# Designed miniproteins, single chains, continued (4): the designs that were tried, part 58

Each design is a single chain, and the fold is of that chain. pLDDT is the mean over its residues in the fold that is shown.

## One batch from the design tools (miniprotein)

Design m14004
Fold by ESMFold2-Fast:
Structure m14004 (fold): chain A 83 residues (1-83)
Amino acid sequence: SAASISENLRAHPEEVDRVGVLAVLAGKPEAAQGLGLLAQGNGEEGLRLLRSLDDPLIKEGLELIAAGDTVAGLELLREAVRP
C-alpha cells in the first residue's frame, strides 16, 4: 500500500535523498517529486506521480519497498533515474 511504502521510505531518509538528488541531476524531477511525496506521507499523490512515468524499474522498486525490501527497492529506483 502507499502507506507502507511511505513508512518504509521514512526509515531510510539518506537513501531517499540520494535517489532524489540523482533524479534531479538526470533531468527526471518528476521521479524526485514522487519519491519526496511518498516519504512525506502523501503516499497516494506520490505513487500516482511515480506510476505516471510508466517505468518498469520504478514499478519493481515500489513493489520491493512495499514488501519491506527498501534498500533493494531504492537501488532499482536509482537505476531507473540513471542518465
Scores: mean pLDDT 83

Design m14005
Fold by ESMFold2-Fast:
Structure m14005 (fold): chain A 87 residues (1-87)
Amino acid sequence: SLEEQAQKISAIVIEVARRLKELGVPEEELEKIRQAVARVNFAALTGDRALFEKEAKLLADTIYRIVNPIDPELAEKALKEIKKILE
C-alpha cells in the first residue's frame, strides 16, 4: 500500500536526519527534509498514486541537494533505498 511505502521511506529519512544531526547540519536544513517527508505522508493518505510519486521524487531531490554535498555515500544509499520502495 502507499501507506506502507510512505512508512518505509520515513524510516530511511529518520536515519538520514539522525546522521545529519550528528554531523552538525543546521536545524533549518533538517526542517526542509521534514517538510518533504510530511508531503509524502500526506499524499499517501490521499490514496493518489500520481501525487505520491511526485512528492517522493521531490523528497529524493531534496535529499540529493542537502545530503550529497555533506555525505555523498549516504545520499546515494538513501536514494537507492527510496527508489527500490517505489520500484
Scores: mean pLDDT 87

Design m14006
Fold by ESMFold2-Fast:
Structure m14006 (fold): chain A 56 residues (1-56)
Amino acid sequence: SHMDRLAERLEDEAFEHMLRGDFQGARDVIQKLADETSSATTLRVIQRVNQRVRES
């Protein structure tokens, strides 16, 4: 769906910001995700990004 594609794109963008140490950029991407989707989707993406950062 459009929402699933948006969440996947913003997950990748937030992850790239985190890898660069751009925490403000990552926060802004997550805020956009929260505005466009749901709290449940946003929480899942935050959890996935944090997991990916730990394993990088």
Scores: mean pLDDT 86

Design m14007
Fold by ESMFold2-Fast:
Structure m14007 (fold): chain A 51 residues (1-51)
Amino acid sequence: MKRIDDLTEEELVKELKSKGYTEEEARKIYHYFKHTGLTIDEAIELYKKYL
């Protein structure tokens, strides 16, 4: 399972854009959840719930 910490910012942006998110949303997700150990899917769910 891919964690945010396993990706560069640009790799996360590319993956989230493929899922229909904007570059700005992808960079917010990266900034808020880097160094948390969360998976991409867990970070997306938290972003939707609280942001």
Scores: mean pLDDT 79

Design m14008
Fold by ESMFold2-Fast:
Structure m14008 (fold): chain A 74 residues (1-74)
Amino acid sequence: MKKIIEEEKKKIEEAKERLEEARREADYLVETQRRSNGDPAVIAESEAEAQRFVEEKEKEYKEIEEKSKKLINE
Protein backbone atom coordinates (compact mmCIF):
# COMPACT_ATOMS: atom_id res chain seq x y z
CA MET A 1 0.00 0.00 0.00
CA LYS A 2 2.75 2.53 0.87
CA LYS A 3 4.32 2.09 -2.59
CA ILE A 4 0.99 2.94 -4.25
CA ILE A 5 0.66 6.06 -2.05
CA GLU A 6 4.17 7.20 -3.07
CA GLU A 7 3.40 6.62 -6.78
CA GLU A 8 0.14 8.60 -6.53
CA LYS A 9 1.90 11.45 -4.69
CA LYS A 10 4.45 11.54 -7.52
CA LYS A 11 1.63 11.81 -10.09
CA ILE A 12 0.14 14.76 -8.18
CA GLU A 13 3.58 16.42 -7.99
CA GLU A 14 4.18 15.94 -11.74
CA ALA A 15 0.71 17.30 -12.55
CA LYS A 16 1.41 20.34 -10.33
CA GLU A 17 4.72 20.95 -12.16
CA ARG A 18 2.87 20.78 -15.50
CA LEU A 19 0.33 23.33 -14.25
CA GLU A 20 3.11 25.66 -13.03
CA GLU A 21 4.83 25.33 -16.42
CA ALA A 22 1.55 26.14 -18.21
CA ARG A 23 1.12 29.26 -16.05
CA ARG A 24 4.67 30.40 -16.89
CA GLU A 25 4.04 29.83 -20.61
CA ALA A 26 0.73 31.74 -20.44
CA ASP A 27 2.41 34.67 -18.64
CA TYR A 28 5.21 34.70 -21.22
CA LEU A 29 2.76 34.75 -24.15
CA VAL A 30 0.75 37.65 -22.67
CA GLU A 31 3.94 39.59 -21.82
CA THR A 32 5.25 39.06 -25.37
CA GLN A 33 1.99 40.39 -26.86
CA ARG A 34 2.06 43.43 -24.55
CA ARG A 35 5.62 44.21 -25.64
CA SER A 36 5.11 43.63 -29.40
CA ASN A 37 1.47 44.71 -29.90
CA GLY A 38 0.08 48.16 -29.17
CA ASP A 39 -3.45 46.97 -30.02
CA PRO A 40 -5.50 46.60 -26.80
CA ALA A 41 -7.94 44.22 -28.52
CA VAL A 42 -5.14 41.81 -29.52
CA ILE A 43 -3.68 41.97 -26.00
CA ALA A 44 -7.14 41.29 -24.50
CA GLU A 45 -7.63 38.28 -26.80
CA SER A 46 -4.20 36.91 -25.81
CA GLU A 47 -5.10 37.36 -22.12
CA ALA A 48 -8.41 35.51 -22.66
CA GLU A 49 -6.63 32.69 -24.53
CA ALA A 50 -3.99 32.41 -21.79
CA GLN A 51 -6.70 32.36 -19.10
CA ARG A 52 -8.59 29.54 -20.87
CA PHE A 53 -5.35 27.57 -21.33
CA VAL A 54 -4.49 27.84 -17.61
CA GLU A 55 -8.09 26.96 -16.60
CA GLU A 56 -7.90 23.82 -18.77
CA LYS A 57 -4.62 22.79 -17.11
CA GLU A 58 -6.06 23.56 -13.65
CA LYS A 59 -9.00 21.26 -14.44
CA GLU A 60 -6.60 18.49 -15.54
CA TYR A 61 -4.60 18.94 -12.31
CA LYS A 62 -7.73 18.80 -10.13
CA GLU A 63 -8.90 15.60 -11.88
CA ILE A 64 -5.51 13.94 -11.33
CA GLU A 65 -5.38 15.16 -7.71
CA GLU A 66 -8.94 13.92 -6.98
CA LYS A 67 -8.28 10.48 -8.49
CA SER A 68 -4.95 10.10 -6.68
CA LYS A 69 -6.40 11.27 -3.34
CA LYS A 70 -9.21 8.72 -3.67
CA LEU A 71 -6.62 5.97 -4.20
CA ILE A 72 -4.50 7.23 -1.25
CA ASN A 73 -7.51 7.55 1.11
CA GLU A 74 -9.10 4.30 -0.06
Scores: mean pLDDT 77

Design m14009
Fold by ESMFold2-Fast:
Structure m14009 (fold): chain A 84 residues (1-84)
Amino acid sequence: AAASAADQEAARLIVKGLNAFEAGNYEEAAKYFREAAALAESPALKGVALRYLAEAEEKLGNLEEAARLRAEAEALFAAAGWVP
């Protein structure tokens, strides 16, 4: 099935977040990944957004938040039928 409009926008936000992350703008990257995770309807896409958000939070020194986000992403990937 085609992705929903919400999932398409979430994917665009992930791309914006990745561009910000590669530029070293970790706060901006975290903002985009957080927006993507909130918007995503697909568990797999939400998991991807949360995984990247965890990387951005780790770069910002938020290690406990990053660990929590990684665990949440892992649970979503498992729910989507992906083995971590």
Scores: mean pLDDT 83

Design m14010
Fold by ESMFold2-Fast:
Structure m14010 (fold): chain A 67 residues (1-67)
Amino acid sequence: LDEIAAEGEALTPAEREVLKRAMDLFAAGKSDEEVRAEARQLGKELGLSDEAIDRVYELAKRLYDAL
């Protein structure tokens, strides 16, 4: 939990927006595919690379699983 929290604090504002969207979608019961698609769309609009989007998506999944 501490390592996951530290990763969240290290995120840029744009990455944090993608993280929040992904977390909200997971909480709403959306599938992994739907969450990844929405994260990718928002991340591209915010100027994030595919690598950064995937990293944030995996972080969101780990955070949600830790709840």
Scores: mean pLDDT 76

Design m14011
Fold by ESMFold2-Fast:
Structure m14011 (fold): chain A 64 residues (1-64)
Amino acid sequence: SQTLQQAIQDFGQAVDDAKSWQELTQQVQQIQQQYGLNDAQAAQVQDAVGDRYNDKLLALAQAQ
């Protein structure tokens, strides 16, 4: 759906823009709430962004 595609784009941008582990996790939660994503849709968004999200999360966790 168009809504899911927009959520994926916003999620990818949030991954790029996040400066801390806390900021990244907060942005993820905000996107899920903003688009009204259920657990399955949230999983699809995370899968679409994939390793980029996980790599960023690990890098930010190590930087704290």
Scores: mean pLDDT 78

Design m14012
Fold by ESMFold2-Fast:
Structure m14012 (fold): chain A 72 residues (1-72)
Amino acid sequence: MQELETRTVPRGDLEALALEAAEALGVPAESVELRFTSDSVIGVAEKDGLRYVIEARPGSDSTEVTVARVPA
């Protein structure tokens, strides 16, 4: 996977942050496949035959949102 962006934001709803990152890619929230882990939320978004993996993970003072593209 190629990491495209990592965002550091204040602590918040991990699901909402993952969906916001997908919307920034042009994928509406209802088209994102969400997977919940014990410590993060992973969103899978597909656009124009490309797959993007978004991870929202809590840090000590903030939340990190990472966007990565899966190679074709």
Scores: mean pLDDT 75

Design m14013
Fold by ESMFold2-Fast:
Formats: structure tokens, C-alpha cells, sequence
Structure m14013 (fold): chain A 61 residues (1-61)
């Protein structure tokens, strides 16, 4: 029971640490990056990679 509670607390910390994917997509769109809505369903790692790719494409343009 205590071990399970500690694991849940760790998961909460990870969630707060990496922010929600929706927040990252919204912030990037507000900054002027074109991101597809489908990224909201992706894990945060995929969203971050997509943001970097979109930023590079915008700089190259």
C-alpha cells in the first residue's frame, strides 16, 4: 500500500515536471508555430520533437 502510494506520488511529479502535451502544443502555437491537433494525443516527447522540427522549418523558411 505505501509502496503503491509512493509510486503514484512519483508519477505526479513526472507529470508536473514534463508539463501536459496540450500546454506545450498551445504554447508553441501561440509562439507562431504550425502544429497539428493530432499532437495533443501524442506523448510529450513526440510533441517536443515536433516543436523542434517545426521551429527549424520556420527558421529555414
Amino acid sequence: AEAAAQAAAGERGTRAYNMPSKELVDAARKAGLDLPDSLRDKPVEEVRQAILDATDAAIAA
Scores: mean pLDDT 65

Design m14014
Fold by ESMFold2-Fast:
Structure m14014 (fold): chain A 93 residues (1-93)
Amino acid sequence: MEEEIKVNKEKLEYTLKTSKDPALQEEIKRIMETEDPEELVARLEKYIEQLKDTHPELAKQLEIALEMLRSDPEKYKEKAKTALVLALQALHG
C-alpha cells in the first residue's frame, strides 16, 4: 500500500512539472496544507463516490486511507493527503 502510494505520488509530481495547470496546482496545494482531519475525511468520502465507477481500484485505495485516517488522524494525515491528490489527478485527466 505505502509503496503504491509513493510511486503514484512521484508520477503525479512529474505530471505537475510538465502540465503547469495553475488551478490543479492550487487545489493540490490546498489539500497538502489541510490540517483538519474532518475536512480530509469529507474530501475522501466525496472522491470515493465520484471515482467508484470509473476508477474502482483508486476508490478502494481511498477507502483504505479513510479507514486509516479515522483510526489515527495524526499518523495517517499525510497518506490521506497523498490519496486525495491522486484522486484529484484522476478526476482531471
Scores: mean pLDDT 73

Design m14015
Fold by ESMFold2-Fast:
Structure m14015 (fold): chain A 94 residues (1-94)
Amino acid sequence: SKEEKVFELTLEALEKLAEALRASKDPKLQEAGEKILEIVEEARKRVEAGEDLKEVWRWVGEKLAEVAAKLSPEEQAEVAALLEKIADELREKA
């Protein structure tokens, strides 16, 4: 469905973000990248197990908010800038 395609595209963007963060010299950003990757893997398993897509999406949002809450405003700004760049790159490939 369209909703499933949007969800998978979002998980792909989060995986690319996690890879970029794990390459950072900032230990907090490296940890955030590892946590985001864990969230993506768990989200895929939940969808494959037949869990409601809206509930999985809510869970992903809650877990990403927990990750963001551990970052400084400057670190959050760096994450936002990386995600914007990744979103633009994925848009160009569509």
Scores: mean pLDDT 83

Design m14016
Fold by ESMFold2-Fast:
Structure m14016 (fold): chain A 95 residues (1-95)
Amino acid sequence: SSNDDAITQMVTDMYNTLSTLYNQGVITDQQFQQSVDILNQISSIMMQMSDDSVQQGISIGRITIQNLRNSTTGDQVMQNINSFQQQIQQIQQQS
């Protein structure tokens, strides 16, 4: 579906951002693995959401990617990833 394509594109952009941060030494091996695991969980949740909930999730995901690009520490990266996960779980509960 067009939603599945939009989710996949956002998730891919976020993964590439995390990969860049990992290669730059901003995040540790453990933080990278945890972030990817969270991102895969978010992707799975979003694939089951309504169209309106998916659009909200994509919007939050794009803001999260921008915040990740501005992150200089692993703690900032993990804070942004955990915040994104919590917001997606909140949207899922309201859907």
Scores: mean pLDDT 90

Design m14017
Fold by ESMFold2-Fast:
Structure m14017 (fold): chain A 86 residues (1-86)
Amino acid sequence: SHELLLELIGLALRLIGLIYDYEDTDPKLAEALREILEAVMLAIRDSSPASIEEAKKKLEEVIKRYSDYPLVIREAERVLELLDKL
């Protein structure tokens, strides 16, 4: 769906804003958000089933590595929910 692609672009822009907000105050949080952004950008560049599954795996690994960061879990889960609709 073209609408789902536009929602992914919206999430990418939101993540860029969050990275900017946190990069000086919480560099580890900002790094986790960059990894989520990388997964979103992969899905935007290549919407093939293989690339979507790779993006999902990357997001699941981010959730595991940054389990102490509620914001990271929430943002990664939002992306996962959207990718499940593609």
Scores: mean pLDDT 87

Design m14018
Fold by ESMFold2-Fast:
Structure m14018 (fold): chain A 116 residues (1-116)
Amino acid sequence: MSVKESDEKTEEAVKEAAEKKDEESLETLARYLSMIAAAVTAEDWDLYLELRKLHDEAYEEAKSVKEYAELLEKKLMEHYGAKSLDEVIDKILKETGISRESFERIFEALLKGAKS
């Protein structure tokens, strides 16, 4: 999948999750988009491409937005050897040097955008 196609599909999935009031899927997808934003802000293109690859694999395997969010979370946790998505975030923040406060601000902005 191209970078543009991956972005458009993730944004559509976030909107669908918001419209269906699937808060768990919405939060997982918004956390993933916040990870992408952190990689881009840090100009860590290797991390960006790695995150995109995990996303594309989850998207191709999934049959629904809920399954896509669940598979994406699972693939991120397995890839980073983490027990939770929050531990994945901690590892990404450590690598990129982005603060938790900046990450949470991006996450909140994405959630507001999806619900608007």
Scores: mean pLDDT 79

Design m14019
Fold by ESMFold2-Fast:
Structure m14019 (fold): chain A 87 residues (1-87)
Amino acid sequence: ITPPTDLKVEPNPAADSATVTWTPPAEGKAYLEVYDEEGNLVERKELTSDSVTLTGLEPGKTYAVRVVVEVGDERAGSAGASFTTKP
């Protein structure tokens, strides 16, 4: 199974949002995983496209994200990316 590649995160001018983009593999269901500064999973969301805008984040906080693809019982994740929201 091929992992997602080209994971990028751009904090938006709005302090509570960020845009995540990636290159999806040819098959599988994609999920976005969002982690807080302590490494706790705060959100897992099924993805229907190659970009998503996160909202409702805390201003001035650091988060980490990755995209995971699942095909049957197989799972492959992108490299992680971290970002800090605007204060």
Scores: mean pLDDT 76

Design m14020
Fold by ESMFold2-Fast:
Structure m14020 (fold): chain A 82 residues (1-82)
Amino acid sequence: SLEEFNKEVRKVQQEIEEKYKANPDLPEEELAKELFEKLLKIVKKYMPEYEEAFREAFERMRNGEEVPEELKEKIIEALKKM
C-alpha cells in the first residue's frame, strides 16, 4: 500500500512537471493548485487520517498564512511513514 501510494505521488509529480515543461505559459499558482488537489486526493485514499492536516496546511500556504507547528508536526509524521 505504501509502495502504491509512492507510485501515485510520483505519477502526479511527473504529470505536473511535464505540463510545466510543455506549457511554460501556465501560471505557477495554477500548477501548484492542481498539484495540491491531486496530492490531497491521494492522501485521502491512502492516509485518510492525515487528510485534514494536509488540507489545512495547503489552504494556509495558498493564503500566505503560516502553518501552525502542530500541523507541521503532523505532516512530518505522515512523510516519515512514506
Scores: mean pLDDT 75

Design m14021
Fold by ESMFold2-Fast:
Structure m14021 (fold): chain A 56 residues (1-56)
Amino acid sequence: GDLDKAFEALLNAQVGLSSGKEEAKRLAIQSLQAITLGDFDKAYALGLQAEMLASK
């Protein structure tokens, strides 16, 4: 459900924020903002992007 996507977005955003990479941090912040706006699909997608960039 939407809450499950929000939880995954939070975890992925934490990875992005801790990466030290500017693009990953930017996407992580956008993911967190999407959660506060109730856009869980967008939050989930942005969280995944942040995690992917954090790994590079």
Scores: mean pLDDT 83

Design m14022
Fold by ESMFold2-Fast:
Structure m14022 (fold): chain A 56 residues (1-56)
Amino acid sequence: MKYEIIVNGKKFIVEEKDGKWYAYENGKLVDEAESLEELMIKLAEKYGSPISFKKL
């Protein structure tokens, strides 16, 4: 499953693979987490808010 996430104007593609969640910026892996919620928290801590997301 894939999502487009915008965190403080910065676009990430987030996908689930083998039970883990991965965030990519311009095709480069920038973070990972065990859940979508944990990954969103990590991205918000690094890049700020607001956050919006869209299922792809």
Scores: mean pLDDT 79

Design m14023
Fold by ESMFold2-Fast:
Structure m14023 (fold): chain A 65 residues (1-65)
Amino acid sequence: SPEVEALIDRLRDVHREFARSLEAEIRRVEAEDPSRVPEVRKRAERELAERERTVERVVAELRAR
């Protein structure tokens, strides 16, 4: 339904915004202490991957209904 697709679009927009906030944090850390960048980047990648899996699960459930 159009309402379900709008909700899915909003969920994906929120996820993209979250991804941008993590990129901004990595840039801040790079400016303050470059030695921490590999660790922060690795944590960010794991968090994004976990969140993406959750978003896609929710999207699949919404479309199945």
Scores: mean pLDDT 85

Design m14024
Fold by ESMFold2-Fast:
Structure m14024 (fold): chain A 123 residues (1-123)
Amino acid sequence: SLEEKIKELMLKTLEELEKLPVAEPFREPPDLAKYPDWLALVPNPLSLSEIRKMVENGEITTVEELEEALETMLQNVLRAFPRDSELYTLAVTLGVEVRRLLERLRKEVEELKRKYEKELEEK
C-alpha cells in the first residue's frame, strides 16, 4: 500500500540518520555516564530509537509527524544545554542533516503519491 511504502521511506531516512557519527548521543536514550545532567535538563528526552518505534508501530505515519518528532528531539537539547557544549554543537550539526534528509524524503513521498494516483486512475 501507499502507507506501507511511505513507512519504508521514513524508516530508511531514520537508518541514514542513525549511521551518522554526529547522531551518536541521540541514537538511544541518554547515556547518563557520559552526560550525567541530561535528565535534569531534559526530563522527557526523545531518541532516534524511540522515534523509529513510533514509525514502526504506526504512531508516526506522515513526513510532517516525523519532522515534528525529530525537531522535538533536537530542540530539547538546543534549549537546555549551553551553546559551547559538545551536545549543543552535535544537535546543530545533526539538525542540518535532518533537514537535508527530510527534504529528500518529502520529494520521494510526493513522487510516490503521484505514481500511486496514476495507477488508481487507470483502474
Scores: mean pLDDT 85

Design m14025
Fold by ESMFold2-Fast:
Structure m14025 (fold): chain A 113 residues (1-113)
Amino acid sequence: ELSEKEKKLLLKLSELSGEIIDLTTEAIEKLKKEKEPQEVIDELKKISNEVLEKLQKIAELIEQGKLEEALELLEELIKWLEKKREESKNKILQEFIDKVIELLKKLLEEMKA
């Protein structure tokens, strides 16, 4: 049986996943308009897919009442994205990663409250 807090977190996580999908489609469109190499588009898709996969695992942990494990996985995801941002040479990919990090940090604060 899910608590009201867990239900609210799952709703926020679902909304966040939708926002990340929208940011991904917007960033891919920008990369295509600027005729950026396919390799950059593939890298952005790989990063987006990893984020969405980790958010699904976080949702699963919340559904099981494992909030501390969900928090740890979210913090690890943010750290991984910060490293990916530093490794990227493409401005559109960097801006995409920065926006995703901002959204994930907002979720992290909500989960800690």
Scores: mean pLDDT 89

Design m14026
Fold by ESMFold2-Fast:
Structure m14026 (fold): chain A 91 residues (1-91)
Amino acid sequence: SEAAVAGLRAVLLRLADLAAAGDVAAFRAYAAEVADEVAALLAGLPDPAAREALRRAIEEAVAAVRPAADAVTSQEAVAQLLAEALRRAAA
């Protein structure tokens, strides 16, 4: 379970780094590449409430990146949702 949390934190930190760099295309590509890995890591969490909170935070971050591909102004929203996903992962 701790290994699963550490793995999720690493993925979320990578996503946050890509968002901070302003590379929305790389962010979307990385999110798509790690979708199965993220699902496996979420399944490894012992607390169902924590799993659901992290899943929702990741879905929110991914959903924010989708419209950002068409609008540069969404970059700040992506960064904010990633910060929230990281806080939820740390909790």
Scores: mean pLDDT 61

Design m14027
Fold by ESMFold2-Fast:
Structure m14027 (fold): chain A 73 residues (1-73)
Amino acid sequence: GSPEEKERLLTQLRSAALEYFQRVEKLPQEEAEKKAAELVEEHRALPNEVLLKKIIDLEVELGVNDIKRVVLG
């Protein structure tokens, strides 16, 4: 993978993690930002495949949360 691919995946991971901590975990913005940053740093040195899998896992959780919100109000 290129350095550009790595930075793109890290950016996507940060975005997905931030939304996850805010919308699924219901954390305050400051705590959500801190946890998203920590998760990105934990994944920085990992293979791109691992980053992609984590992004997909977070997006799936966000999608499930969205369905629950629509059903439950």
Scores: mean pLDDT 82

Design m14028
Fold by ESMFold2-Fast:
Structure m14028 (fold): chain A 75 residues (1-75)
Amino acid sequence: SAALEQELLEWLAANLPKAEEAAKTGEAEQLKFKLELGDKLLELLDTIDSEEAKAAKAKAEAIKAELEAQLKALE
């Protein structure tokens, strides 16, 4: 919905400086930012009461697990 798009855009505007800093610092910081963005997207998907949103959330959670594994591999 337009309201969810607006909430995401407002979140991105507040967090763009963090994305820019992550790009300068390296892969681990970039993965951390991707995980934070993923968490925000999952939060927004959780507000949608539809079967398609539930399926999208399950796929997004699987991708998040993969990104977390990649971050652990960089330690």
Scores: mean pLDDT 75

Design m14029
Fold by ESMFold2-Fast:
Structure m14029 (fold): chain A 98 residues (1-98)
Amino acid sequence: MTIDTTIALLRAFADGLEIIRKDLVEKGEVTPEEIERLNELAQRARDAADKLEQTKDSPEEVRKKILEEANKVLTEASKVLFDYIIDRTLERNKELVK
């Protein structure tokens, strides 16, 4: 994966997390703690993207450490996004079995 692709994915995941947060808040289906976690994860994704962009021309050893953090954030954000999709699917199936 290129650094540019990683930056683009981090920003896309941050945007996705904000959309989910907005949807959950509008439906009243989220706790303040869950909102804070979604905001924190979105901010971490943006911070990682900004750091990667700022360090594009830095030595490989510096970029490697930042890329490792970016990969951790992407993994965590992916789990949150996937869990949201699963929860919405399960809730919909619950309605169909009523």
Scores: mean pLDDT 75

Design m14030
Fold by ESMFold2-Fast:
Order: sequence, then C-alpha cells, then structure tokens
Structure m14030 (fold): chain A 76 residues (1-76)
Amino acid sequence: SFNLEIAAGVIALIIAVAKTIGSPPPSPETLERLRELAKKAPEEIARLIEEAIREGVDDDFADLIIKVVEKYLKEQ
C-alpha cells in the first residue's frame, strides 16, 4: 500500500534530483496547483510541497510531485 512514509520519501527524492540538475523555476499555474494541493495534504506532505516551491522545482518535477500526492490522497 502507498502510505505517508513512502509518499514523503518519493517527494523528497524528486526534490533532491530537481535541485541537483538545476531545473528552471515552476510556472505560476504550477505554483497555484502545488499551493492548492498542500491545503488538502497532511502536514508532512504539505511541508515537502512548500520546500519544492521554495527550491523552485520545475513544471515537470512538480507534476511528478502532484501525481505522488494525488495517488496518496486517493488511496486513503
């Protein structure tokens, strides 16, 4: 089952990879999607989404984060 620990770990890894390769900042549309998703997520995941926004994770990596969070929320 896809639990909080696995979801948080995968999101943290996506952020780490994005930071390493020096991705461009996310679009305003992607930032809004991330902010709305953070409001629905448990605090641990919300904090990781905040980190992704702060670190300027690009649209492609942000889309992967969104998919991980949505999968977690659907499987609860």
Scores: mean pLDDT 83

Design m14031
Fold by ESMFold2-Fast:
Structure m14031 (fold): chain A 100 residues (1-100)
Amino acid sequence: MKVEIKEENGVVTFTLEKEVDGVRLTVTVFLDKETGEVISVLVQARTEDASATLFISKDGSVSVDAASEEAAALVEARLDELLKIAEEAIELAKEEFKKY
């Protein structure tokens, strides 16, 4: 698991890379620097042939952007797992934010 943290324009960006069942996941959590509030979460799911992005807004609304029907199906089949990984990334991001 690879973790990267960046601060820019009042936003703290926490990036987590994880591989699950041959799918490479990049989870990016955007936090407000002043409040520590989660602004949004981006989950990018990649295989050798497909890429799809799951976007979670601050109100918990979920949207999917996929390059193909196969990429969309990858996210749909794993939605509960991806949401759980996003929640874990949010928890880690909030813990790391305490250092900023």
Scores: mean pLDDT 78

Design m14032
Fold by ESMFold2-Fast:
Structure m14032 (fold): chain A 82 residues (1-82)
Amino acid sequence: MEKGRLLIEAARLVRQAASLVPKEARDEVLKHIEQALKSLAAGDVEAAIEHLRKAVDILRKHATSPEALALIDEAERLLEQA
C-alpha cells in the first residue's frame, strides 16, 4: 500500500475534523493540510507527515466533540502506518 494513499486519507479526516473546531484553529489546521499536500506532490513524504502531525496536535487542543476526537484518532492511526 503506497504511503501517499494513507497521507491523502489522513488529510481528508483532518480536514473533516477541522470543520468541527473553532475558526482560528480550523484556519491553522487548513494551512498545515495545504503544506502537507504540496510536500506530497513534490515527493517529500516526511515533510507531509510532519505537517499532518502538526495539524493533529492543533485539533487535539481544540476538539471537544466525540465525532471530532474519533476523526483525529483515525487520522493519527493512518499517519503511524505511513
Scores: mean pLDDT 85

Design m14033
Fold by ESMFold2-Fast:
Structure m14033 (fold): chain A 64 residues (1-64)
Amino acid sequence: MEEEILQLIRDLLEAGRFETAKRLAIMYVTDSLATEEFVQKIVDLIDEYNPEIAEEVRKAAEEA
């Protein structure tokens, strides 16, 4: 479920596990079933904690 994935990413970011959060986010945003809305929610969430990683995730989604 999208909300559960967003919560997991938030928990990882709050724990300072930025590389794990990035890898998880990229896996979900590059999925063929990912909606633009869901991608935006993941990027916005990560941007609150680390804008550089958010940009990497956004770029991965665009290149998929």
Scores: mean pLDDT 83

Design m14034
Fold by ESMFold2-Fast:
Structure m14034 (fold): chain A 90 residues (1-90)
Amino acid sequence: DEKRKELGRRLGYELTRNSGLGKTIDVVLEAAEELGVQEAVEAAKRAQENLKKDTEESRKEASRLLKEALRLLIKEAGSEAITDGSHSAA
């Protein structure tokens, strides 16, 4: 499953880079849509909406929703059976 491997790589890379919340949410939403994980799609979209409000409470809620979306995506991406995760980079 090419999409699952690429999704895991993108998520790991964004997390490792400490990319801003907005960029991480964007990657998570894209990955959720590719995998068809509707619950993760909804969580990521709500995280985007909360981040757009640009308040301390909204940023905290966006982070919480991002974690929920990530948990769902990591489960679908097969985090327990990581294969070739490092072989996709040059």
Scores: mean pLDDT 68

Design m14035
Fold by ESMFold2-Fast:
Structure m14035 (fold): chain A 94 residues (1-94)
Amino acid sequence: SEKDKLLEEYKKLEKELEELLKQLREALANGDISTAQEIFKKIQELSKKSRELYEKLKPLLSEEEAKEVDERINKLDREMVGLYLELQAQLAAA
């Protein structure tokens, strides 16, 4: 179904975001601020694509399915904010 195809595409974008967040954590742990800034830019671009895809997907989801996706979005957003603040702290300390 169209819903299943959009869900699969959305899950692929979530996996790509999780991989970039892992790379961002590693760059920050190594003090590689330049690499961290480049990765963060890619995260912002993927996050935009993910939001656009979710706008198409959301009307097709049940209330329970939408709640599950919203919970995953909130978790990723919280992690992104935390890493952004860490990047800003390292820039301020440099």
Scores: mean pLDDT 87

Design m14036
Fold by ESMFold2-Fast:
Structure m14036 (fold): chain A 106 residues (1-106)
Amino acid sequence: SEEEEKEVIELLKKVADALVRKDNKKAVEELEKLLEYLEKNKSKAEIFVKILKENLGKEGLKKFLELVISVLKKENRYDLLERFKELIYPHLSEEEQEFLEELLKK
């Protein structure tokens, strides 16, 4: 729905703003709130991945994944890393899934 898309965009914007400011602690805090929202209904994770692809494109999605995973590893939030992976993985293409697995091995 349009209201669900707006809520996802607002939560994503808070994560993106913190990442751009290099505020890792705030990025983790906002990402945790986003993940809690997405976990309430499985369809919300699909909407989230769709919004990322539509707004960032294929290369932008890959850069976003790289930034998020890098920040979560630096902050030792492997719990959030696992939750993030579980939510998005089913909605990624095979190429995007392979890219995510490569990022996780680093």
Scores: mean pLDDT 84

Design m14037
Fold by ESMFold2-Fast:
Structure m14037 (fold): chain A 85 residues (1-85)
Amino acid sequence: HMTLPERLIYLQAVRIAKKEGLNDEEAEEVARLVLDIAYEVSKKTGKSIPTSVILEAARAAARAYKEGGLDKAKETARQVIESSV
């Protein structure tokens, strides 16, 4: 599941989502879905997703969560990550 480097990226993503105005539970959920999408896209394309792209996806997904909840956050994260490959 989460390696030490993945856990550090996860914690940074949670911090970014909280700064965008999400509570702890929402921020953790958004951070987890962003990492899951990044892993899925990386595995499917064979391309590594840069940490900077993952963190930008977390910021965009957190903003989208405030507008349209989890489904919109997931769609936005996927768009950001897929545009990087």
Scores: mean pLDDT 85

Design m14038
Fold by ESMFold2-Fast:
Structure m14038 (fold): chain A 82 residues (1-82)
Amino acid sequence: MITLSEEAIKVIDTFAEAYGLDEKTRELLKKAIDEAAKKNGVKPDAQTVADVLGVFQSLLRPGMTEEEVREAIEEAVRHVFG
């Protein structure tokens, strides 16, 4: 069960809309951030989510494959939570 706040979800959805990310990628971002937060015993606020998205944005390139996008999400989550 995803425990992200409505504000955190809104930040992810707004980012995904701006970058043309599909629903599968949006859900993967939500799940990856939620699981990292649970592992660390915290509920991520909108700023923590924005920090993850900032790192993810720095890793985005035009024409990335689904696998490269997933790796970028995992790297961004690790950078902020790891």
Scores: mean pLDDT 78

